# Ledger of designs, part 42: designed miniproteins, single chains, continued (4)

Each design is a single chain, and the fold is of that chain. pLDDT is the mean over its residues in the fold that is shown.

## One batch from the design tools (miniprotein)

Design m13431
Fold by ESMFold2-Fast:
Structure m13431 (fold): chain A 58 residues (1-58)
Amino acid sequence: MVATVTEEHKLLTQFFPVGEKVDIDKVMDMLIKAVEELLEEKKPVTDENFIEEAKKYA
């Protein structure tokens, strides 16, 4: 799926649910970093790229 910047944030949030016994601030920082890395490298924002980048922070 091809997603917009806004949709990428939604996908990451669903991929890593926030309602767990975890440090919410750290989780959100990880999600933001994954999105920022894709944007900074000007990579196509797709589900595959998003998941691959997110895995680096998991």
Scores: mean pLDDT 61

Design m13432
Fold by ESMFold2-Fast:
Structure m13432 (fold): chain A 87 residues (1-87)
Amino acid sequence: SMEDLANRVLAAVGRVVHELLKAGLTEEAERLDKLYAEFMEAVAKRDLEAAKRYLEEIIEEVERAARLLGNPRIRADLETLREVLEA
């Protein structure tokens, strides 16, 4: 369901934001939070085109976070987000 997909995005983004903040990457965390808010607004409006676009931007930011942090947990969250995009 759309709710299940949104919950998977919330969990993945929340973990990545937490790891970015722990590493002192506040600007990256704030950017990801903003994209997530825009994604959730699109979902609430049932704007699937906008939701997909924001999810693609979230994936790009999470890929950047994975490179910066080298944390294997972030790679798992990245895979989750890619699975949601393909659903």
Scores: mean pLDDT 85

Design m13433
Fold by ESMFold2-Fast:
Structure m13433 (fold): chain A 81 residues (1-81)
Amino acid sequence: AEELVRRAEEALAAGDFDEALRYAREAIRAALENPEEALEVLERVADILARMEAAETDPERQIEISVLLIQAAAYISALKS
């Protein structure tokens, strides 16, 4: 999961939002399969998604980012409850 987060950060830094979004989705899925690390990974992915949303100008991709960010936030809330 952490490796996928690093790849998402690298893709974001390179301006490749499609690849960053793909790795972010994979990181969320991997985090849910490893509950011990899930909260930390999800919080890092949420930060990456928020930064992507601020930089994204394509409305369709911005919707995808927003939906994924809401999903990550919901999982974070559930894990803290």
Scores: mean pLDDT 81

Design m13434
Fold by ESMFold2-Fast:
Structure m13434 (fold): chain A 71 residues (1-71)
Amino acid sequence: SSRAQMQAQIDQLMAQWRQAARNRDSQTAAQIVAQIFALMDQMGADDATRQQIYRDIAQIGRDQHRVHPFH
């Protein structure tokens, strides 16, 4: 289904965003977030879905900050 295809593409972009966050690559992270929202616009995702994805991105970002114990 189109929803399953959209979810798979978003999951792939989320994995790329996690990698950019680990690398502290803010430019690449911003570009990936823009791609996720552009994909959601193309697929007609509702505001609730968009808010959930944004919360997931923000949570991953916070988790990456908490797991830097070596400075």
Scores: mean pLDDT 72

Design m13435
Fold by ESMFold2-Fast:
Structure m13435 (fold): chain A 80 residues (1-80)
Amino acid sequence: SSEGNRIALEIGSLLGVAALELAMAERIPDDRQRLAARARRNLERARSLLDANADKIAPAVAAALQRELDALESRLRALE
């Protein structure tokens, strides 16, 4: 659906920002805590949107977003 596609794009955007924040946190020790906290908020937002809207998103797209979210959550845990 067009609504599902819009929500999937929003989730993808949040994951992209979180990935950049984590990459910066991994490279810049002085900013690590702040960047990790920002990444956590973006990942929590992405998780909430995905869980609330799974029925509206095409299964293959939802699976791809879930895999990326899980990978980024693992990176965040390793950093904290």
Scores: mean pLDDT 90

Design m13436
Fold by ESMFold2-Fast:
Structure m13436 (fold): chain A 97 residues (1-97)
Amino acid sequence: SEEERRREEIKALEEMLEKGEALKKANPDLSEEEKLLLEVGEEIAKLFKKYLLGEMTFEELVEGLRELARRLEEAGLEEAARKLLEEVEELERLHEK
C-alpha cells in the first residue's frame, strides 16, 4: 500500500541520517568539503522525510533542494551541485502532470 511504502521510505531516510551521524563521529578529521557533503546529504534526507510526513509541500521540498545545490556550488562542489539539480529536475518532471 501507499502507507506501507511511505513507512519504508521514512525508515530508510532515518537509517541514512543515523549512518551519517555515525560516519561523522568515526571521522572527526574530515575535510571541510567532506563535512559539507555529509551535512548536505543529511539535509536532503531530512527534507524528504518532512515531505513524506506531510510536513512540507512539494514546492518547499524543491526550494530546499535547490538551496542545498547552491551551497554546494558556492563551496566549489560544482559536480555534486549539478547532480542534485538533475535529480530536482527529474522530481519536477514526475510531478508536472
Scores: mean pLDDT 82

Design m13437
Fold by ESMFold2-Fast:
Structure m13437 (fold): chain A 77 residues (1-77)
Amino acid sequence: SLVEEVQKLLDELYKHFKGLVEKLKKEGAPKEVFEQLGKQVKQTMESLSQQVGDPEVEKLIRKTEELMLSYLEKVLS
């Protein structure tokens, strides 16, 4: 189903996002880079969720946004 396909894509996106964040942390990226990344995630996911007509797909996008932002907060702690 579309919902299952979207879930798989969002899972892969989150996996790659975590890899990027870990790489940036390892390379000693300043706090400002992570803060800007968080703003971009929020803007992109918010815009995407507003464009979907399926409430179930919107929920998946919102959930992935929360996971990404929570991961960034954990890295910055």
Scores: mean pLDDT 85

Design m13438
Fold by ESMFold2-Fast:
Structure m13438 (fold): chain A 96 residues (1-96)
Amino acid sequence: MESRELAERTLEELEPLLDEETLAELREYLESLVLRGTPPEEIEELARRVREALERGNEAVRDFIIEHRLRGYPFGDPSSPEVAAYAKRRGLPRAA
């Protein structure tokens, strides 16, 4: 399965379960990963972890996405201005 197809399926699956802010964050992050050429297997792993985080609620999904970006795991851009701005709004540590 292609990364874009997998990302779109993940968003469709989770759309009714996520609040507007969390869905927007996930959509943006998955789109950035697809545009960077992230392999499908890594998108699948990210989707699995998002589902696990969702069991703890929408805030846990947002925290996971930001933490994943800040750590660069394995797809993140921890130094992006967008991630830094979001981390600041959420009271998270600034990425270096």
Scores: mean pLDDT 70

Design m13439
Fold by ESMFold2-Fast:
Structure m13439 (fold): chain A 57 residues (1-57)
Amino acid sequence: MNVADIIRDYFAGRLSREEAARRLSELLGIPVETAERSLDRLAADPALRERVIAWSE
């Protein structure tokens, strides 16, 4: 599962915030807190969310 899949599943309600942050943390090698802040930013900025998904494919 890549970053785009995790983001899509989270915003579709198929992953909890906790599980999505954990998977992003493991995949990207970043702290879970950093992954959680990234998800919060993407929730506030739909245009950024679409760009990150496109760049992560």
Scores: mean pLDDT 82

Design m13440
Fold by ESMFold2-Fast:
Structure m13440 (fold): chain A 96 residues (1-96)
Amino acid sequence: SEIDELKARIETLQRIRDALRAHPDDPEVVEGAIDTLEALAQSTKDPEVRKLLEEGIKKARELLAQGKYREASQVLIDTVDKAIEILKKKIEELEK
């Protein structure tokens, strides 16, 4: 169902957030998060979530290129949190 797909996306986003919070200075964790978020952006049906993820990824890649791993992690965490909020609201609308 659409609700089950949205819940699965939220779970993936939560796992990314948790990994970034645990290892904010790890370039491998930051790159892995970006790769997963790029895949989610390409597969999402929500244009608002897609744009949010794409903008967050772009900013994080710019910081990563500068060796600012902790700042890149913070941008990705903020992006993920906003995406989770949008998806949760969408689930609430579909369940009501």
Scores: mean pLDDT 88

Design m13441
Fold by ESMFold2-Fast:
Structure m13441 (fold): chain A 87 residues (1-87)
Amino acid sequence: ASEAELAALIAELGEAGVAGDFEKAEELALELGRMFAETPLTPAQAAALLQAALAAAEALGLALSEAERAQLEAQAAALPAAQAAAM
C-alpha cells in the first residue's frame, strides 16, 4: 500500500460519509484498517485522516469544540512518532 493509495482511500471514505453511503463507508473503513496494519502512517496520511474525520463529523451535524479539534490534531501529528517509538 502506497501513501497515494491510503490518501485516496481516506478521501473516498469522507465522500461516502458525506453522501450517506454508509455501507460503502464501512467497506472503505475496513480496507483502511488493513492498510494501517500493513503500512506505517506518515504525517501527511495522519493529517488526511484527521481531515476526513472532521468532514464526516460536520456532515453528521456533530459540533466539535476548539479543544476537541486541537486534541485530535495533536493525536494525528503524534501517530507517526508513536509508531516509530513502538518499533
Scores: mean pLDDT 63

Design m13442
Fold by ESMFold2-Fast:
Structure m13442 (fold): chain A 90 residues (1-90)
Amino acid sequence: SVTVEAGVTSVEGDTVTLLFVVEGLRPGERLEISLTINGEVITLPSEVRVLDRSVVRGVTQALVEVTIKDSKYIDSIKENKVLPVTVRRS
């Protein structure tokens, strides 16, 4: 597993979209994403939706959706927030 900084690009209902750099990810790849929210670690299954390419930086960023069903966690996540996430490939 690797720990990276992720940007929150959207929050829509129970779905949080994260943008981060992890080398070698492919669309459709299955991941476990661990988030620390209000001092609690939650681990969620996820799938790489899109690889976004930064032409300026030459790096490929992964766009990943996680579903957080408990409103106490989702309410503490905001668009444009940067947070550490631990990514594990499955």
Scores: mean pLDDT 73

Design m13443
Fold by ESMFold2-Fast:
Structure m13443 (fold): chain A 77 residues (1-77)
Amino acid sequence: LMEKLEKLNEEEKIWLALLAIDPVPGYEELAKLAREYLAAHPEERDKLIAAAFEKGKAGLTKEEVEEAARRLVEKLK
């Protein structure tokens, strides 16, 4: 599973970091995995978190965040 997280592209890893910071109800396991990934990769954690905050400032809708969570779950199956 962690190997699949490492294979995510930069945009997907930024979404993963956003979901770790601001968990989506119903995707608690994904948020837990995201936090575990960031804890295991401290060298990229700060950069991904900073990028996630910038993405959040862009005014994401609830639907956009939920769709990103759904796509990540599908990719990690």
Scores: mean pLDDT 79

Design m13444
Fold by ESMFold2-Fast:
Structure m13444 (fold): chain A 86 residues (1-86)
Amino acid sequence: SAEREALLEKGVEAFRETAREILKKNGYSEKAIERIVAFLERQLRRDLEAYLDAHPDATEEEVIELAKEGGESLVKMILDMENAAK
């Protein structure tokens, strides 16, 4: 539905902002940020869709909070992997 698509897009926007902030603080280039965010965004969309399937009455605020927390977790996973490789 249009309402579900709007909720997903708001979650994705919140994720993009959160992920970009964390990656910038960790010295990533703009090109690297764009690549990583695009990759993680696919997984985040799947996670948000699964959440909305289980919680059809989820509010915009809940979706945004979940997206920020999930985004922070996903970015930290990438940082840990890259730090282990250095």
Scores: mean pLDDT 83

Design m13445
Fold by ESMFold2-Fast:
Structure m13445 (fold): chain A 61 residues (1-61)
Amino acid sequence: MDEKAAKYVSKHTGLSLEEAGKLIDTIVRETGASYEIAALSAAASKGDLEKAIALAKQMVK
């Protein structure tokens, strides 16, 4: 899941795999969301960490 999540975010945001992985890990740490939810929120926010965190929190409710 983690590697697939990073590849998904990288493809949709233009971030490197390493940067995408760090973004996903930050969202998971800050929200408690799954890697799948974190990847979806990161892609939907186009790599904007603050928007991704807000979206992930809304999806976990």
Scores: mean pLDDT 80

Design m13446
Fold by ESMFold2-Fast:
Structure m13446 (fold): chain A 88 residues (1-88)
Amino acid sequence: MMEELAKELKRRAEELEKKALKAIDEGDVEKAKEYIRKILEVAREAKELGLDETATFALRLAGNGVARLSTLDKETALELEGEMDRLA
């Protein structure tokens, strides 16, 4: 059922956001970037499946990560914003 898949994708995005925020707290820009990109992959998968609300949810979590990362590395945050805009 698509509802169960939507729940799984949302849970995956939340877990990845927690990992991204932890990497940011540790000053690990490269790991934070990797986890944020994995959230964007969840958003892409949700969009391909027609799960628009789930895709929007994942993009919002990626945006939270990017906003936090911007306080450490503005250039990397801008790169990720460009990747988000491509999925919007």
Scores: mean pLDDT 86

Design m13447
Fold by ESMFold2-Fast:
Structure m13447 (fold): chain A 67 residues (1-67)
Amino acid sequence: SSAQIAALQQQIDAQQAQIDALTKQIQEALANKAPKEEIRKLILDEASTTINYLLLYMQLQEAQKQQ
């Protein structure tokens, strides 16, 4: 449905904003020579958020095919 597609698009936009924020945090941590463990945690958080983004995008594509 159009409502389902709109909801999935909003969720995808939210995940993209979170990825952008994490990328900026990683860049700032690297510039400030933060501890390796701190940088590692940020990278893992970005990776998990990216996986969620891709799964939502797959759901959006399937919803669009059913129209």
Scores: mean pLDDT 88

Design m13448
Fold by ESMFold2-Fast:
Structure m13448 (fold): chain A 89 residues (1-89)
Amino acid sequence: SMKKKTINIVAEAEPTDETLKKLFEGLDELKKRLEKETGKEVEIEIGFVNNKVYIRIVLEDSEEIIELALKLLEEMLKKIGAKILSIEI
């Protein structure tokens, strides 16, 4: 299917080298998990501006895959101490 969905997340986190390392590692693991479940490439873009993290995920427009992505992303962000401010799908 050529239909894709974009998930945009804004979270608040302290902009430290440790936070950035955990964030990149967590997003790499999330990408690998989603690509394994979908058999398709998942695109992840990240921006860090001051105390805010902007994450954009482009994946297959499937409710099951979107729910998995949101679950894994929420768990990862919570684990690194980030506070989710908004989620737009």
Scores: mean pLDDT 83

Design m13449
Fold by ESMFold2-Fast:
Structure m13449 (fold): chain A 69 residues (1-69)
Amino acid sequence: SLVKPTEEEREILINALIQVHGEDALKSISEEDLELLLQAAVTEREPGIIFASSIEELKKKIDELKEKY
């Protein structure tokens, strides 16, 4: 089961995503997909999932998470 991030965890993770991928690239991800990504990062204790090499790889990881959860 997915764990919901705290407000502090959410802020840190979103700021990290913006720093790595840029704000406009992040806006290309739906709110539902972003929420799944953040919940998975906290649940699996894998903050590195956020640091995918590109926005396209990040979207691929989100699709994999949709199949898992």
Scores: mean pLDDT 75

Design m13450
Fold by ESMFold2-Fast:
Structure m13450 (fold): chain A 64 residues (1-64)
Amino acid sequence: EEEEREKAVDYIAKAILYRKNGDFKKALEYFKEAEKHLPHSLTPEEQAELLRRIDEKVYELEKK
């Protein structure tokens, strides 16, 4: 579901922010949480779209 992928994007974006802060432990936990909302495998197109949304979400979270 696209809605589930948006949740994964949010978790991954938060993981990236924790990683920027040097908190690798929390970053890994958020990445693992994101995996619960992703399908077993992603097509190359789905991966590209997911990466784009992740970048967008990171920018949004850092701006706010």
Scores: mean pLDDT 74

Design m13451
Fold by ESMFold2-Fast:
Structure m13451 (fold): chain A 60 residues (1-60)
Amino acid sequence: EEEKRRQERLERAKKMYDELLDAIRRFGSKPEVTPEERERLRELQKKYNAEAEKIDAEDK
């Protein structure tokens, strides 16, 4: 019953993680990053952390 929802949440978190990783790679390759790009990176990191925490909390 919770198995499917847990899998969907994990898939969502993995997608966010991949997006975060891609952003880090992309921004890390630049000699300079704009404040807007830094904000985007922080947003992605926060979203991933929030999703991971939610999954952990709901797993209980």
Scores: mean pLDDT 71

Design m13452
Fold by ESMFold2-Fast:
Structure m13452 (fold): chain A 116 residues (1-116)
Amino acid sequence: DVEALLVERQERLLRGEPWDEEEQRLAKELRERAREIIERDAREGVSRRERTARFAALSERAAATGDVEAALEVGAELLAEEELRAPDDPAEAAEHIEGAIATGIAYVEAARRRQA
């Protein structure tokens, strides 16, 4: 369940608990994929409406299949949107982005548990 994992990840983040090695690897993967999404969408002139439709389709696929790759794509889309909407204050922006990464990790872990 994504919601249960999201609550767990948010609680760990609020407690200042460090990411484990796998969580750090997933965070790096999500950041790299999010950057690629932002660069591609800017190059292709993709609108927010088109991004919303793409996110909905990916979320439906991830929910239907339990596919880890689809969950990574959903997480990366969430992170890309949060980076584009980041506050001007660097500290607030960092908190916002870390929250998006935690959400993306929760999606991937929920998908992995469904396939186990």
Scores: mean pLDDT 76

Design m13453
Fold by ESMFold2-Fast:
Structure m13453 (fold): chain A 58 residues (1-58)
Amino acid sequence: SSLTPESSREEREAGAREVARRAGLPYNEDNRDAILLELERHDWDIDAAVAAILAARA
């Protein structure tokens, strides 16, 4: 899926769930907020957000 700055809240939440799934994180409120912040840092690039989260956990 492709996220943009103009993506809806629902699309951003779906993207956050995808990041959580790919990074092996439980989808809860704390992880959702952290994932959304990471997505914003990477211009809503799901692949970049997943890579950054995995690197931070290594």
Scores: mean pLDDT 78

Design m13454
Fold by ESMFold2-Fast:
Structure m13454 (fold): chain A 79 residues (1-79)
Amino acid sequence: MREERLKRLIKAARRAISEMVREIARANPEIPQSVLDQAREEALKKVEERIKENVEKLTEGEVEVLSRELVAELVTQKL
């Protein structure tokens, strides 16, 4: 069902974003928390929009990769 799949993909995205933010914070303790928080919020919004457009075509693995890449890109842009 589309709704159940959408919920699952969004949950996977939220988990992947949170994990990537934690990995970046651990590797780069000098990055301000405000940068990490902004990147997390922006990444989540962008990934949720992408999932809604492609809910039948995206796998959880693809969502996880997209989420991780987007967090890294957004953090780099804010530095």
Scores: mean pLDDT 82

Design m13455
Fold by ESMFold2-Fast:
Structure m13455 (fold): chain A 76 residues (1-76)
Amino acid sequence: SGDERNAIFEAAYYGFRIAGGLLSSREDGEKYREEALRYGEENPIGRELFERIVELSEDVLRTVIYGTTLLNKYVG
């Protein structure tokens, strides 16, 4: 449903915010992680799946960030 789709996108956006926050500071990353956990407590896809999508999305963006840093000559 639309509500489930929106919950998936919100989980992904939280993962991205955590990864991006960690670029600024550990404290910012932890703040967004705490917010993601609170939001995940009551959502249409359930807490476990929400938290897993957050974790996977964080890992994806962190991988892209590290890849971009290592390949300073390339975009993407």
Scores: mean pLDDT 77

Design m13456
Fold by ESMFold2-Fast:
Structure m13456 (fold): chain A 90 residues (1-90)
Amino acid sequence: DVEKKLEELVEELREQAKKGLEVLRKEKDEESIEILERILKALEDPDPKKALLNFIEEYLKILKENKSLKTDLSPEELLERLIEQVRKAL
């Protein structure tokens, strides 16, 4: 059950990142596109637990570097949503 919930969470995160990339590609914001591509790559791990951990680690690195995402969700909102979904999955 936990594994299924983690898979669903990872898929939702991938969907959000893909939608964000679509918006950013229209804006031609190269830096923000690179950031979201890094996030999507982190989520590529076939193990949902590893994918989630990779995502959290990469996302925290991006926040520490003081980079901003120009997407439908701010970096803070993305992290808040991730925390909420992890809480629900546990």
Scores: mean pLDDT 68

Design m13457
Fold by ESMFold2-Fast:
Structure m13457 (fold): chain A 64 residues (1-64)
Amino acid sequence: MTPEELVKEIGEFLEKVNREHPGDAERRGEALKRYFVEKLGLPEDATLGEVGRTLGRLIGEAYK
């Protein structure tokens, strides 16, 4: 998957989760963390900081 494709897929997933769970921030947060760990190929116990750094790099690559 290219960085551009991944960023687009993440955006679509964010919209879906927000639409399905509009008032449930905790459930959205859990779903997003699970999604990012799986999609980015990170360990299951990866920290939010590791997820954020990986996403920041991918977004930067997509918008060069």
Scores: mean pLDDT 71

Design m13458
Fold by ESMFold2-Fast:
Parts: C-alpha cells; structure tokens; sequence
Structure m13458 (fold): chain A 72 residues (1-72)
C-alpha cells in the first residue's frame, strides 16, 4: 500500500512538471497512470481516509513543484 502511495506521489510530481513544460502528451499519459494507481489502491482495500491521505501527499508535492517554478 505505501509503495502505491509513493508511486502516486512521484507520478503526480512528474505530471505537474510535464504540465509546466507544456508537454501535453506526457501529461495525459501520466494522468492515466495516476488514475490506474488510485484504482489499484482501492482494489488493495485502502480506506477512504487512506485514499485521502494519498491525495493530500500528491497535492502537497505538486504545490512544491509549482512553487519552485514560480521562483524562476
């Protein structure tokens, strides 16, 4: 379960970087992979609170990447 959450966070970081770079094709592919990982998390028996925690971690990482880009 933690490994799936870590993959969601990492792919969410890559997704945000792709969006900021204007790589729409890569962003769409990463979004699909993220959606598939959330489905795997649900299939693994994750509770609604565990899914929420994963989403919060992903959003926090995305905001960090956006903040770094805004400082340029």
Amino acid sequence: MEELIQQIVELSRQYTEAVLKGDRKKAEALKKQIDELYQQLEEAGASPSQIRDAAVRAVSEQLRVIGDDLDK
Scores: mean pLDDT 81

Design m13459
Fold by ESMFold2-Fast:
Parts: structure tokens; C-alpha cells; sequence
Structure m13459 (fold): chain A 88 residues (1-88)
């Protein structure tokens, strides 16, 4: 599977894990997402990686406000900032 497809799948699994309040699934999907977006950055696709994180944040913002939702959004926003700093 291509890095972009892997990242999009991991982002969807992350959102679904949060919806189900499954911390193990969230942890696993977060790891997969970081690996896949790291591969995308090596391919020069930093902007596409940022868009995948931003879409996941947008989907999470549509969910009921919980500590898990807030913490997951914060983590994804921190990863977006790291990618932006590396792409400068």
C-alpha cells in the first residue's frame, strides 16, 4: 500500500477508535499514522501529510467533546506543527 493510502487509512482508524472510546485502537492508529506520514515526508509530500492530519482534526471536532477527543486533537495539531517546521 502506498504511504498516502496507509496514512489515510490510519487517520480513519484513529477517528473510529476515538468514536468507540478505544484507547488501544487510538494508540495503534496514531503510530501507523506517524509512520505513514513520515514516509510521505521522505517522498516530499509534507503538504499532503499536513492535509491528512487536518482532515482527521476536522472529523474529530465533529464528535462529542470528551477528554479523549481533546487530547487526540492536541496531539495531531502538535504533529502538524512539527511537519511545518521541518518543511521550512
Amino acid sequence: MKAVENAEKAARELVEGVKKRDGEAVSEASGELRVATGEMMEEGKAEEAIKIYEKAVEELKKLEKTTMVENTIKGLEEEIEKIREEAK
Scores: mean pLDDT 83

Design m13460
Fold by ESMFold2-Fast:
Structure m13460 (fold): chain A 107 residues (1-107)
Amino acid sequence: MDEKIALKMAKALIEMLMGEEFLKKLLELSKEKKKEEVTELIEEFMAKLVDEAEKLGLKSRENLANYIKEKLIEKFKDDPELVKYIESLKPDELFDLIAKGLQKLAD
């Protein structure tokens, strides 16, 4: 798995869901190796993702994955190779990629 792509996807999803200031704080803590604080922010992000999925009626992993893919494609529309890569991802591959990016932020 490309760690650079994983980080890019995770950061984009966090920014879209939590906002730019939340992402900035998380990146500052990650740079400082404050693993516990980074983990708490990631848990807050995951709780928000679950809440948004429930509010939008996204009851299946496939529907949630497609929603995330559409948002990421719009975010990266000026990068055709990255868009092509995102479009090629199956639901489980997308979730694994995001999880890998989140893990790299916590390390």
Scores: mean pLDDT 83

Design m13461
Fold by ESMFold2-Fast:
Structure m13461 (fold): chain A 114 residues (1-114)
Amino acid sequence: AEFAALETAALEAIDQAAALSSDKETVERAAELFGRGLEAVQRGDLAAAEEAARELERLAEEASTPAGRLLARAMAELVRARLAYAQGDLERATAYARRALELARQALAEAQAA
């Protein structure tokens, strides 16, 4: 399925970008929020999932590096992708997953250039 392939590719790019990023404090905080968001989706707690995505966006605004900013944004989009998928909105889920992959690949490129 297209959604699963995009999600897998985004997660791989996120993992690589996180490993290479010098902004370890932002990476650790983003990983914590991302995990909370995905767990909330699995529990059907839509409000908690949306809050985790919003906190990831706020973290992105506060990030000191381009890689950290793009990584947090990629994670926020991927939480929204999983939430949309859980709600049966495959079109929105796929759109969020594509955006997450684009942002994650940009984060990886920025982390490699640093």
Scores: mean pLDDT 88

Design m13462
Fold by ESMFold2-Fast:
Structure m13462 (fold): chain A 68 residues (1-68)
Amino acid sequence: SIDDMTDKILEAIQNGDYDTALRLFDELLRTMKEQDRLHDGSEAYQRLLDATTDPALRARLNEVLRSH
């Protein structure tokens, strides 16, 4: 589910595995787009922002969101 994928991204952020977090977020947004649910992407993005204070990661998450 979308929630399960979001939880996996949050775990990757907590583990400092930013490359995995960014890849999974891109996959999540692609899945949402295929299901005509891309409008939910901003809500997922906000949940991820609440999990990190790293400005570089926050900027890269924003770039992934904006690429879709």
Scores: mean pLDDT 80

Design m13463
Fold by ESMFold2-Fast:
Structure m13463 (fold): chain A 67 residues (1-67)
Amino acid sequence: KPPDGVSEEVYQASLAHAAANPELKAVNQEIADKLRKIGDKLQEYIDAKRAGDEEAAKKAYEELASL
């Protein structure tokens, strides 16, 4: 069940590499989760700036900087 646009050969090679290096899967997931949090905080900052809520914008920026 390879994702759309991925060949069976590349997909099988990726699964074999992940199975041989389970720690890399955990590290990649941690990086992905951190990037999602950064995106969410950046959106909160943009939304606060659009609303003219300078306190909410400052809080979102400080939380973003701490990530």
Scores: mean pLDDT 72

Design m13464
Fold by ESMFold2-Fast:
Structure m13464 (fold): chain A 66 residues (1-66)
Amino acid sequence: MEEAEQALKELEERFKKNIKDMETKYKGNEDALKSAKRIADFYKSMLEQARQGLEALKEREEKEKL
């Protein structure tokens, strides 16, 4: 479980760094920046949903111990 949380964190950090680099590289190309942002926002949403799923699983495990 911790490994999955770490992997999600690393992917999120990599996305943020790549987006920042792309914003610098494609400065003045509005369409490319908009496309990159949409893709990034989509993947961030997917990662957040996966994180929430892991959190719900942890809560279930704690309740089953009772």
Scores: mean pLDDT 73

Design m13465
Fold by ESMFold2-Fast:
Structure m13465 (fold): chain A 111 residues (1-111)
Amino acid sequence: MKEELEAFLKQSRLIESIELSEDGKTLIVTLKEGYKFPNGTPVTAENLAYDLNQLAKSPKGFLSSDNVFLPSVPEVKSAKALDEKTVEIELEKLGPQLLDFLRFYDENAVK
């Protein structure tokens, strides 16, 4: 999983850094500035945290604030924005669904 995080980070346009705690229970994600979704909505730590919190609570997925359907991310317990570009994610367990969601965010973000 750490190797998958490092591989994802190397290919990411949106993600500046990802830091996993030693116990695997906390992930700190830092976003690059100036990105927006195709509909013009800014890509912010607040929007990322909001979407992750909804996906953690919604086993069938949900429609995000930017009007995109997102699949569930059961690995996430909660997420909070620490500042405009930094999100703290509390994990039940690190898994592929969270990485797929972060990849989706990265692929749909434009500058």
Scores: mean pLDDT 73

